# Ledger of designs, part 53: designed miniproteins, single chains, continued (4)

Each design is a single chain, and the fold is of that chain. pLDDT is the mean over its residues in the fold that is shown.

## One batch from the design tools (miniprotein)

Design m13939
Fold by ESMFold2-Fast:
Parts: structure tokens; sequence; C-alpha cells
Structure m13939 (fold): chain A 85 residues (1-85)
């Protein structure tokens, strides 16, 4: 799907250090599929690496609300929360 392609593009842009472009692609992915837990987790990673810790917490919290069994999202959320404490 287009949402899945944007989710993958967002991850690749994050790895490349293009955080604002990654956030843009991932916001489009979640607009197309609001239940895309992977896109929200990737959005959290992009925000975290950009230093926007509050937005990272919000994105990881949404990912975990959609997929409560995602151990990686739990770990990422706890790490991001520690950075804003």
Amino acid sequence: STADQLTQQGLLLTIAGSFDNAISALNQAVALNPNNATAYNNLGIAYLLKGNFSNAVAAYSKALSLDPNNALAVANLNAAKALIA
C-alpha cells in the first residue's frame, strides 16, 4: 500500500539523517492508515533522533496503543520518557 511505502521511505530517510523529510513521509503514512503502529514507531524514532523528545513519547505511546505487545515500542517509550524527565 502507499501507506506501507511511505512507512518504509520514512525509515530510510531517518537512517540517512533526513529527519524532517522522514517526519513528513511518516505523517503522510499515518494520515492514510491511522492504525499503522509501525509508522508511529518510526515517527517516534525520527523525532527522538531530531531531539524532539516530547513528540517521540507521543508517537511511541500511539504505536503501543495500537500494538500493546510490541516490546520494542515499550523500550523506546521508556527511553524517550527518561530524556524528558
Scores: mean pLDDT 87

Design m13940
Fold by ESMFold2-Fast:
Structure m13940 (fold): chain A 69 residues (1-69)
Amino acid sequence: MEEEAREEVRRLADEVAEELGKEKDIERETTLAMALLLLSVALTTPGLSAEELREVVERARKLVEEAVE
């Protein structure tokens, strides 16, 4: 369901933006910013399928996990 997948992207983007606002380490900030950019591009790109949106969420989550190391 495209709408449901798009809502997941929005939720994760909001979470990443909040974490980015609290981050003081430049390396982690850069990784979080890349995750947010990926999510923002997905939200502004028309015609993405639910599967493609979920793939973007998965990739962004992986970047966020790398940032918290």
Scores: mean pLDDT 78

Design m13941
Fold by ESMFold2-Fast:
Structure m13941 (fold): chain A 66 residues (1-66)
Amino acid sequence: LKEEIERLRKEVERLRAEGANPELVDQAMKAIEKAEEAFKAGDTVAARSYLEAAKQLIEQARASAA
């Protein structure tokens, strides 16, 4: 989970730099932050749920960065 959170954070930062939709990028980053908070609290179920939301938002942002 920790490595996945870090990987997705770097991916979102790259998408922002590449001109992806800023609203989708911001929403994805917020979801990643929630996942990290849940992970630090020991709630791996909540952490996975937030990472799934982040992945969906990243996919939409990637499509916008054509």
Scores: mean pLDDT 80

Design m13942
Fold by ESMFold2-Fast:
Structure m13942 (fold): chain A 109 residues (1-109)
Amino acid sequence: DPELERERREEGLTGAFAVLQERGVDDSLLQRKYDELLARVGGLTPEELAEVQRLMEERGLSEAAAKVAVLVRRLDGTPEASLRVATELLREQQEEKTQKPIDESRLVD
């Protein structure tokens, strides 16, 4: 089923950003990443804006997380690219909120 295969691929692309939200990555950091990526592409299309709304509704992503996911998909549409960007954002969040992870019990795997 090509539809099911597409949905599975899309879930792989966005799953990393759901993990970022679960781990408490700040929407302000996601918005900053969105602005950085947006500068490389000039803007979102109407179809990409519809995709942002779909991801917010169906996957429970914040607007900032959904926007980053859509831009990552456009620039490098692989699950590996999404995981790389999500890992980068999580690392940057740790560096901003704590220069040293003092409370490892709050940072669950």
Scores: mean pLDDT 67

Design m13943
Fold by ESMFold2-Fast:
Structure m13943 (fold): chain A 102 residues (1-102)
Amino acid sequence: MPKALSVRIRNSETLVEIVVTLDSPVTNEQAQKLAEAIAKSIEKLTGLKATVLSAIVVDGRTVHITIKLSAPVSSETVREAVIEGVKEVFGNEPEKLEVIEV
């Protein structure tokens, strides 16, 4: 199973962009599953609607995810949701996580 090495999150008012780098090749199916797990975790933590707009694999090992939120969510909550989603899909916490608030 691929392991998450790093996560970068860009938290805009109603748009969350997530870049997850893994140690081994990732499929588009795994990318979609990760995006859905993160969206579900946001909904669970906030009660807000989170919609996956895209989940794509770039360069075979990097997952780019864009999620639309029905209302602004704190960077702390987004961080927690992303960690939960990564753990659910890949079974580990990312070694490094960075959040940029816009």
Scores: mean pLDDT 88

Design m13944
Fold by ESMFold2-Fast:
Structure m13944 (fold): chain A 124 residues (1-124)
Amino acid sequence: KELEAENYVNQARMLLGQGRYEEAIALAKQALKLYPQSKVAADAYEVLGRALLHQGRYEEAIAAYEKSIELSGGQNAKAWENLGRAYYHQGKYEEAAAAYKKALALNPENKIAADNLKQVQAAL
């Protein structure tokens, strides 16, 4: 079942890349149904959050990213980056800056997080 959940997450990431957000959400939720409290669940919540973010469902995206961060012990750099983006879309620039700084602490080579942090700081 864990391999099945991993396959759902990988398929959801592919669908997300294709702009197929509802299908990505469905597969991420299937992975969570199989293993709700695991490393695979952290990855599934990150994919779920990204699909919700693309749909403009910012509050739900934030909740999904927070779960991904919790389950990864704070080590999911992509979840921190995307949490920052969700906060930015809500006009929560201080929270967005804090999230981007966490993403950069985990991955200093993340140019997207670095560029987004500069934009958020300019908006403050």
Scores: mean pLDDT 86

Design m13945
Fold by ESMFold2-Fast:
Structure m13945 (fold): chain A 87 residues (1-87)
Amino acid sequence: AVAHHRFRVSAETWEETGRRAAEAAVRDGVGARVVVTLEGEDGLETVRRAAALMAEEVSRAAARVDFAMRELSPRRLEVEVRVEARP
């Protein structure tokens, strides 16, 4: 199964969006592949900051996490998240 989540990121909202993306990835990532697409309204740097915060939050919540990041356009970043269930 693959869960897809899409978020828009601005300079004002990148922290809140990063946390919400992390919550979605943790919730759906146990036993499934999660793909998060982040689209920046204020350029790619804000998107990268939101993605970094998402990765940090997911890593704190999960026993083990693997991330793969792909830039789709100057404003769009795709993050694939895999979360291992706690034993």
Scores: mean pLDDT 74

Design m13946
Fold by ESMFold2-Fast:
Structure m13946 (fold): chain A 68 residues (1-68)
Amino acid sequence: SMLEEIREEVLRNTEIIVELGKKLNLSKTQVLSFVRREVEDIAKERKLSEEEVEEILKEAEKYVNEKM
């Protein structure tokens, strides 16, 4: 589905942002800020519901918390 494709893309982008953040010695707070902005931009472009945005954002934030 479109939503599953968006979730997979967000997770791949989040992984890249986390890796770049580590290389640039960014704080977890800074990395979370970049991830949240990316999700907000995708949500606006793809006209996702608030519930869909919240689900995707929680999954992306969980990844950051586990890796940083």
Scores: mean pLDDT 85

Design m13947
Fold by ESMFold2-Fast:
Structure m13947 (fold): chain A 73 residues (1-73)
Amino acid sequence: MEKGKEGKKEYVKPLIEALFDEDPEVREQAAVELGTIGKLAGKEAIPPLKEALNDPDPRVRVAARYALDKITA
């Protein structure tokens, strides 16, 4: 019925992959974008964001917490 597959995997999957980037700014941006998408990012984003809560960069940890709060709210 709805275009439920339209764009979700293409948009969300690259952001999930960016959570594992070498650049902490890229990881922070990916987490913020997943948070902005919120519940539409889907359950697939939750495990990688939980890993990002243990990131060595505090900015990435804050962004991951923000994203988890938005996705799980």
Scores: mean pLDDT 77

Design m13948
Fold by ESMFold2-Fast:
Structure m13948 (fold): chain A 74 residues (1-74)
Amino acid sequence: GSMIEEEIKRLEKEIEELEKKIKELEEKIKELKEEYKKNPSEEIKEEILELEIELGILQIELGVKKLILKKLKE
């Protein structure tokens, strides 16, 4: 039935949304690292660390979803 097709479509959309969010976080981290070079502060350093942790979590989630998608398309 079409149920597997619906699961694939949902997962592909979730992957696309995660990839977009990852790119936005990577850009934000890059901007903060440039600000940190210009004016080092503990606050900026802490914000970078928090965003890098969030990025790591999203990268793991993306990897898991890509593995599931690959398995569904087999």
Scores: mean pLDDT 88

Design m13949
Fold by ESMFold2-Fast:
Structure m13949 (fold): chain A 97 residues (1-97)
Amino acid sequence: KKEEEELKKLSDEEVLKRMIETVQAFRDALRAGDLEKARELLKELVRLSNYITDRELGLKVQGLILRIVGELNMGDVDGAIEAADQLEKLLREALKK
């Protein structure tokens, strides 16, 4: 997909909002048992995380994404959902600044 040029035009607030929407869709896919869709949404979260300009926030977000990947690789869907909930809280707090 040639979406990288469009992502470069997004403001920090728009990147964070899109990530929140993506993490919500990711949790919904996991709860529905749609692991294929969940993995594609996880790839989108990784892509969006590269456009976070705040270094400290970016590192925390990437850490939570790695935790989600680890939980899914172990088959721990509940752990992946909990890590996704922590990611959404972090992103929402960043938007309140």
Scores: mean pLDDT 82

Design m13950
Fold by ESMFold2-Fast:
Structure m13950 (fold): chain A 72 residues (1-72)
Amino acid sequence: MELIDETVKAAENGDVEKAIRYAEELAEREGLSDFYRDAIINVARMGAKGVLTPEQVRAALENIVAAGRAEK
């Protein structure tokens, strides 16, 4: 999904603020609960800080979105 790509790219560039903004937009678009919204934001932050690789950020975001969709 385009917002996952944008979040991963911002995290790869170390842009914490931009990664969090794209993560918030992703959570809003997917209609995620606060729990999954916080999880996505935390993943974006960890990725931008270099704690997670771009591949790990993508996998985590895809898994959280899938889990959030399954609750609907």
Scores: mean pLDDT 83

Design m13951
Fold by ESMFold2-Fast:
Structure m13951 (fold): chain A 67 residues (1-67)
Amino acid sequence: GMSEIEALRERARRLEEEARELEERARELEREGREEEAKRLRLEAEILRGVAALLLAVADLLERKLS
């Protein structure tokens, strides 16, 4: 039902927030000259954004099936 769709969207929102926090940390590391650590955090953020996008796509598909 709509509760399951809402749960998927909430999980995606939390993953996007985690990705933003990692990107902010990466910027700080770049300012400190720690480019290798920054690249790792940016890659992790990209993975989290990809998972969030997948969860949103699943939620959208389920919503269309229930309409």
Scores: mean pLDDT 87

Design m13952
Fold by ESMFold2-Fast:
Structure m13952 (fold): chain A 72 residues (1-72)
Amino acid sequence: KLDELLERIRRIAEEVIRVGSPEQQQEAKELLERALKIKADYTRGKISEQEAIKKLEEILRRLEELLREALE
């Protein structure tokens, strides 16, 4: 579900903000803002659910990479 994906994005972004460098924290914040914009666009009917899920999955993958980099 889209809400489950958003919740996972939020949790991983918060972890990057907790353990990452200033640069990693900034990127995580920007990715979280992008995810919230995607939800808003979906809620307003500007994008399809399939498009929203695809974009959110891309954001989640980048956040997972960023967390791995932060933890080394």
Scores: mean pLDDT 86

Design m13953
Fold by ESMFold2-Fast:
Structure m13953 (fold): chain A 93 residues (1-93)
Amino acid sequence: VEKFVKLAEEYLKKGDYEKAAEYYLKAAGEALNEGDFEKAIEYAKKAVELAKDTNLEIYAKALEVIGLAYRLLGDDEKAEEYFKKAKEIKEKL
């Protein structure tokens, strides 16, 4: 997780928002795999903000990670909300 977060911060400082979003998404996926669902949501939300106007594929994937993390936390209502948003974005791809 820490390695991907550091890379995301480095690209963000360079103004490379798409690469920063990619690495925040990787950090979110690793946090999810480690069972740190709160950090997975935090990093995936950072990826959403950076990718929403630059890369719809990363945007959709980040929304899916947030949805999955909420489902694993037992918040099915929030999970369904984020999965619906991800589906809407994927329909534009």
Scores: mean pLDDT 84

Design m13954
Fold by ESMFold2-Fast:
Structure m13954 (fold): chain A 80 residues (1-80)
Amino acid sequence: MEEEFLKRLEELIEEYKKLEKEEQEEIEELAKELLEDGEGTTERLAPVAANEKDEKKQKILRLATALAMKKLYEELKKLE
């Protein structure tokens, strides 16, 4: 279960790492915003990304969500 979740996160993070520095910075800023503001959960962002007709913007939202989720997961592991 958790293994599948981590695999999907890793795939998205790898995709993020292959992007240009400028795109990576945009995704990092969005991820930070998601963590600091709002609920910062995949449930909140998944409908938005799915509804976005611009495939490029959907990709950015998914990658930002994955990065935010990875940071939260690492923080939780670190505390436990």
Scores: mean pLDDT 66

Design m13955
Fold by ESMFold2-Fast:
Structure m13955 (fold): chain A 56 residues (1-56)
Amino acid sequence: DDFAEKLGEAIKNKDYETIKELLQTVLGLPEEVAEKLAKMDPDELTKAIIDMMPVA
């Protein structure tokens, strides 16, 4: 899944704008929520995203 690859790369690069855009476009989060998540520590952000994603 391109989403997971791009998100991981953006987190490693501290690319908060890309993280925010991915959260909005893929998970449908509001801009305010996506901005708050993008400013979290990478570890906490990753956990939050995994927890929000539905597991097939």
Scores: mean pLDDT 74

Design m13956
Fold by ESMFold2-Fast:
Structure m13956 (fold): chain A 56 residues (1-56)
Amino acid sequence: DKLREEAEKLLEEAADFPLLKESAQWLLDNYDNLSEEEAKRKIEGLKKGLEIFRSM
């Protein structure tokens, strides 16, 4: 599952950012209960959050 792999990668990349790490962990914990569109939106939000935090 490509989306799940992206979420797992985001959790690893967010390790230094506690709020992003928590959000990524929540996504993985609730992945099976989310629609594909909801999972995609959460993943894109986390990617954007990582870009913002890395640019600070």
Scores: mean pLDDT 79

Design m13957
Fold by ESMFold2-Fast:
Structure m13957 (fold): chain A 65 residues (1-65)
Amino acid sequence: SAEVQKVQEEIYKRLTEELGFPPERAEAIVKELAKEAKGDPEKMKKLFDELDAEIKAGRAEAAAV
């Protein structure tokens, strides 16, 4: 529980501070990742790392056009 909460807080900070998502959208993403991970903090971190890589790749591709 505390471990899951800590991972959720870290993901929320990265979504808002690094990726520039508004708080409402960042909360929705964290909630979806938590649901998909089924309470597994390591799975949640992996899912976020995959999402982060996809977002950054998409932004880089858009900038190249």
Scores: mean pLDDT 81

Design m13958
Fold by ESMFold2-Fast:
Formats: structure tokens, C-alpha cells, sequence
Structure m13958 (fold): chain A 58 residues (1-58)
């Protein structure tokens, strides 16, 4: 789904930044990167909460 695509994009950016020895924000080169990182972080937390709930109920 759309969220999985956003996750894949975030992981690729993090991998690239690590490989090049820079921050994700530097790789993105602008303030939009900070906003995007916050939105991705929020969605990641929501997914984590759902997974934890499912594991506890299984």
C-alpha cells in the first residue's frame, strides 16, 4: 500500500545517507526533508503500535 511505499523510500534514504556519511536532511537538501521525516516518524509509530497490539492478541 501507500504506507509501505513511503516506508521503502524512507529506508532507502537512510541507507544512502549512511553509505555516504551524511545526514538524511543533508541528502534531501532542504527544510521539506525535516517535515517529511516527522510525517514518516509518526506513521512508523502508528504501525509499531498496531504490530505490538496484534502480537499481544495472538
Amino acid sequence: GKLEEEFARARELARRAREEGVTVLELLGNEEGLELAREIGEKLREIGDEIEKELKEA
Scores: mean pLDDT 68

Design m13959
Fold by ESMFold2-Fast:
Structure m13959 (fold): chain A 97 residues (1-97)
Amino acid sequence: MKEKLMEEVNDAMAEIARYIGNKLIEKGDYESAIKMYESAIKVASEKLKAEMLTNLGKALYKAGKYEEAIKAYEEALEIDPSNEEAKKNLEKAKKAL
């Protein structure tokens, strides 16, 4: 029962972070998006952490921080090797170097 409440809270955090992060990126405020995802990662469950690391990588890529984006995607793939978005974005970031 407590675990299910934590999953609901984590899913809500994922949706909120995705929504706010996308809006910050649309505005060109990549630094605020990066800080928001870094803060979310510190409190995220393992399942949510992979998704937040993928979103952090996207924000870092948009900021031109390609080496940091690569590290974020690699960490996401260590947690969830099946994350196709992280795999695709990792290759894109490597080509940007």
Scores: mean pLDDT 80

Design m13960
Fold by ESMFold2-Fast:
Structure m13960 (fold): chain A 109 residues (1-109)
Amino acid sequence: SLDEELDRIAEEVRRRLDELAKQAENTYSPEEAEAVRKLADRAVGAIDALKTLARQGASPEDIELAGRAAVNRIREEGEKLGVSKETLDAIVAVLEEGMRRIVEAVRKA
């Protein structure tokens, strides 16, 4: 079902973002690791919001628009927090893939 597919997408995105944040704890200073964790948590919130929009019957186009806005917010916040470009690009890539999969799931429903 669409509902089960949306839950699978959101869980996979959460898992990948959590892995990035845990890797940062082993690689960076505590301040840098905390910045990565905050950014990852916000990206998780963005995917959960897109999942909620999809469940409420939002169009693929509206979900894509909301997703692009969320990606832009994550990029701006990551730059302000001083997250490395490599780590920021990795978080954004996970979020963009999650958005694409949610849009595709809604189009096929």
Scores: mean pLDDT 89

Design m13961
Fold by ESMFold2-Fast:
Structure m13961 (fold): chain A 71 residues (1-71)
Amino acid sequence: MTAEEYLRKGMDLFHEGKYEEAIEYFDKAIELDPNNAFAYLVRAAAYRKLGKTEEAERDVQKALEIDPSLR
C-alpha cells in the first residue's frame, strides 16, 4: 500500500466510526510520508472522537508546522 492508499482506507474506517482502526491506517500513511499535513489532521480528528485531546493537539501542531497555510 502507498501512503495515499493508507489514508483512503483510514478515511473509510473513520466514516464507519471505527476510529481506533482509522488511526492504525493513518499511522501507516504517516510512516510512509511524514510530511503529509493532511494525514496528521485526519488522525487528530480521529483522536478527538476517542477523547484523546492531547494527541489530537500534537497532530494539529505538527500539521501546521508542515503546512502553515492551514492555521
Scores: mean pLDDT 85

Design m13962
Fold by ESMFold2-Fast:
Structure m13962 (fold): chain A 60 residues (1-60)
Amino acid sequence: SDEEIQKELLELAERVQKLLNEVDEKIKNGIKIPEEEKKKIEAELEKLRKKGQELSDKLE
């Protein structure tokens, strides 16, 4: 149970890191991030954070 929760937390962390890396690469290349794309990224990050909080609460 705890091992499965830890694995899911790791998967979520990897997804967050991938999103942040993609944004960072665009910024480094001088690419303008459209407001629509920014809102989509923020919404996905919020969804992942909420799921991560639920999983973390189960480990407490």
Scores: mean pLDDT 80

Design m13963
Fold by ESMFold2-Fast:
Structure m13963 (fold): chain A 69 residues (1-69)
Amino acid sequence: MEKVIEYLKKLAKENNGDGDVVLEIIDPDKDGVFDEKDKESIIKFQKSLGLEEDGIADDKLLEAIQKVS
């Protein structure tokens, strides 16, 4: 999770606007703490990208985000 959220936070700072939408999907609380709510958001995001719905934000999810963004 940490690598993905750090990357998304950097994107949000560099791309005023679009990065916030991605963060709303993956980390709605925007507090850097991942709970059950954030896991559900990750699963929905994984499903939309055609990934395995395991709720884990790993390198696989990060690569998928980079490919579609």
Scores: mean pLDDT 58

Design m13964
Fold by ESMFold2-Fast:
Structure m13964 (fold): chain A 60 residues (1-60)
Amino acid sequence: TRTYTLEVNGTTVTITLTPEGFTVTVTGPVDAESQAQIAKLEALAAVRAAALALEAAAAA
């Protein structure tokens, strides 16, 4: 698993990536700009989760 913590307009976003998928935790105020940035981060997290799943499959 891998964990990333980011700050977007005073909102703290924690993304945890696992081979099975990803989890996004958001703490703080969420405005339209923050929501758009969070959506982009979720898309990147999905790509990274897929890469981790491929690594796990290769290790099996």
Scores: mean pLDDT 73

Design m13965
Fold by ESMFold2-Fast:
Order: C-alpha cells, then sequence, then structure tokens
Structure m13965 (fold): chain A 105 residues (1-105)
C-alpha cells in the first residue's frame, strides 16, 4: 500500500496516492510520520496548501525522534507557505528544515 501510493504519486495520480497512504497508516501506525510526509507532499502537488500544512505539522509531531523526517516536513511547510504568498513564514520554515537536516547528518 505504501509502495502503491508512491507509484500513483509518481504518475501524478495524487487522489489515488492519498487513498493508499491513508491505508498504509492504518496498517503501519509506527510509520505515521513517514506517511504524513507522503500525504503532505500529495496535497502540496494537488495545490491543496492548507491540507499540505496540516499533514506536514502532523508529520513533525509524529517524528520527534527522526530529525530527517522533520526536516522534510519543514521543507513542505516552507513550500506551502510560499505558494500561499507568505514569504516570511516560508523563510522561517526553510531555516527550520536546514536546522533539522543538519541534526540528521
Amino acid sequence: NAQKGMDYFDQGKYDEAIKYYEKAIKENPEKLGEFYVNLAMAYLKKGDYEKAIEYAQKAIEASKDNPGLQAVAYRILAEAYEKLGDTEKAEQWRKKAEEYRNKAF
């Protein structure tokens, strides 16, 4: 289901990708942060920036012990806010993404 979600995402079929990522969460709740990142990316690609922000925030909260996943989620927040025209928040989240990427490596 996670792989099926990724396959649909790569095809630009974001509604199908979302469906399979939601199923993947139910099957593997331990990977909640990873799947929230995938949902945030799919919503971002659909142009649903409010949902992208919602799931990116959920991914950050679910991934407190995984700075690499938090970095990806902060990057998604930055891109979503940039698309909404909030360049100041976009820059704040971009700096957070850099901070957490550096913690991961």
Scores: mean pLDDT 85

Design m13966
Fold by ESMFold2-Fast:
Structure m13966 (fold): chain A 75 residues (1-75)
Amino acid sequence: MSAEELIEEARRLIEEAAKLLKEGKYDEAVKKADEAIRLADQAYRISKTKEQQLEAGIERGLAGIVRGVAKVAGG
């Protein structure tokens, strides 16, 4: 996968995690957020442009927030 494809997939997984969080499916939300973090970290590592690195960093941060909320809400 290219950095762009990894960023797009991470974004999709964050949206899925947020939906699961709203449904009270905290464990599933954490799993999707963890997948998004992994893909965003990979995108950052293979990024060839500053713009791709910034986008990957933003998605990683958002995934971390969703994961943290799911963990706290889920106990």
Scores: mean pLDDT 87

Design m13967
Fold by ESMFold2-Fast:
Structure m13967 (fold): chain A 70 residues (1-70)
Amino acid sequence: AALEEARELGRKVARLLHNAHPDRSPEEILALAERAFDQLVLRDTPASQREALRKAFREGAEEALKELYP
């Protein structure tokens, strides 16, 4: 559940950022999405799980960006 939710959040955040910044590269959008992840997860996630959640989030964001920038 948590990893799947993180991946879905990554997709959603990447799509929202692309809509807000349509002229930005996928690499720039991915960097903005990762910055957003740091703001969202800092308080609630143990360090032992943070890396796995970050990876799932990044995978979701990358999947969405691949669809948006074919």
Scores: mean pLDDT 78

Design m13968
Fold by ESMFold2-Fast:
Structure m13968 (fold): chain A 64 residues (1-64)
Amino acid sequence: MSLEEVIEAVRKRLEPLKPSVSEETYRLSIEAAEETAKQAVEDGMSAEEAIELGVRKGVEVIYA
């Protein structure tokens, strides 16, 4: 799985939460999730692990 596919998977998993928050909060959650997923891939984590970490970070930002 490419980095682009990892980022797309993270976005798709966070999309159902978009209506429950402000556009600004959603944008910040996506930015944090994408950055976390990119770092995980750079650290040699699997695509599945990178997606899970990115989604977790996005959810944390949404519910902070």
Scores: mean pLDDT 83

Design m13969
Fold by ESMFold2-Fast:
Structure m13969 (fold): chain A 66 residues (1-66)
Amino acid sequence: GAAEAGAAAALAAADDPNARITVRGKTVTGTGGGRTFTGTADSAEAAVAAARGAAAAYPGAKVEVL
């Protein structure tokens, strides 16, 4: 759900201030600190919201919506 997508983005961003968060459909992939985390949201809108929420908490993180 949205919590899994948000957790993936937040875990990447917490380890790396320059983390990259990619949203593709319902899937959020966070890459940071040499690790990759993946979470699936209930909708594409929820996935984008989760990624943006993580980016707001971790200002170095970059969000890309595909």
Scores: mean pLDDT 77

Design m13970
Fold by ESMFold2-Fast:
Structure m13970 (fold): chain A 55 residues (1-55)
Amino acid sequence: SQELQQLQRQAQQLQNQATKLESAVKNGSGDEEDKKQGEELKKKSQELQQKVQQL
């Protein structure tokens, strides 16, 4: 369904953003705020993935 496709895309976008922030932090280009945002985005991505699994 359209809704499932949207949720899947949102989850992927959040995961990609989290990965980018993690890479920046690991390479010393990111700060503590980037680390916190990366962790938050991971949690949101995981929640969306769980919701997709239930549909």
Scores: mean pLDDT 80

Design m13971
Fold by ESMFold2-Fast:
Structure m13971 (fold): chain A 67 residues (1-67)
Amino acid sequence: HMEEARKLIQKAREALKNGDYEKAVELAREAMKLDPNNPEAQRLLIEAYRKLGKEGEALRAASGLTP
């Protein structure tokens, strides 16, 4: 559902702002489950993985950005 995905995206942004990168990953993943074509959720997931130093996970998330 778009509305619930948007709430999760906002929480993920807040987690990133607060340095809680693991929580940002969880929230962005949940948003992607509800709206897999949402580019904001995918970008947040990529950024959170990069902040955690998980380059491989970030690359896997990025592969879904292309149609």
Scores: mean pLDDT 77

Design m13972
Fold by ESMFold2-Fast:
Structure m13972 (fold): chain A 62 residues (1-62)
Amino acid sequence: GKKIAVVVADNREAGEKAGKRMLEFGADEVILLIGASLEEGMALARALREQGYIVGGVWATE
């Protein structure tokens, strides 16, 4: 199965930078949530795991 990373960021540039790093660390796909909270990112990760996806982590950019 694909390994997914979830990134929450206040702006697209910070989110894309963090997402690129997650791909370098072995994620197959990155979901960027721009303007979302860390709680919303964690909720999405939980929903994806319940559907059988492998979620490698959730990260918030400062």
Scores: mean pLDDT 79

Design m13973
Fold by ESMFold2-Fast:
Structure m13973 (fold): chain A 76 residues (1-76)
Amino acid sequence: SAEELVKLAKELYEEGKKLLEEGKELLEKAETKEEILRAIALILDGIGNLLTAAILAKKAGDEELAAEALKELGLA
């Protein structure tokens, strides 16, 4: 249902923002190869969650949530 898609989109949006912020902060402090790779993995997971949230929100008709998710990625 559209309601289930919106709920999932909101969960992915919040997790995606958290992962992206954590990854960016870790990347700024990263001094080792392992730390850099971990930071990149978190950033990619955050991007994936935000893109998925935007797609699910748009499919469910929640244009505002879709726009907010894309804005976090600099795409809106």
Scores: mean pLDDT 90

Design m13974
Fold by ESMFold2-Fast:
Structure m13974 (fold): chain A 74 residues (1-74)
Amino acid sequence: SAQRERFARLVVEAQNVIQELKDLGETKAAEEVQKLVDEGRAALLDDGDVDKAIELVEKAVELGKKAIEKAKKE
């Protein structure tokens, strides 16, 4: 389904963001992004709620991108 494909793409994007945060030494931000990804996976696996899963991983990506931007300005 289009929603499942979107979820898979967002997870890959979140993983790339987590790796960039780790490379920048932003361990706490990387852990916060990972937690949201894990919550998204739980929403999909436990509740079958693909919309909530997508929302949580989108929040993970947004939080991570903001943290990367902040780190690059310091």
Scores: mean pLDDT 87

Design m13975
Fold by ESMFold2-Fast:
Structure m13975 (fold): chain A 83 residues (1-83)
Amino acid sequence: GKEEVLKLLRELIRVTGEIPDLDLQMKVEALVLAAAGAVSFGDYETAIETLEKLIDFLKTVPGPAAERMLELAEKALEVLKEI
């Protein structure tokens, strides 16, 4: 449920700090925080849209941190769509 999505989003925030490019890190962090805010307010439609935008953006970010974040974001989106 909601707590499982928020747990995944907290892990996404942690992994964002491992992106070496600070500008890319800040852009990714903003999307994760926007998704977390939407989930916290029960705005699941906005949360889904924001996670889909995050997933699309992460596909353009090189490196293992972005690959790990893609796995976490896809899992968060899967859980969120079941709400």
Scores: mean pLDDT 86

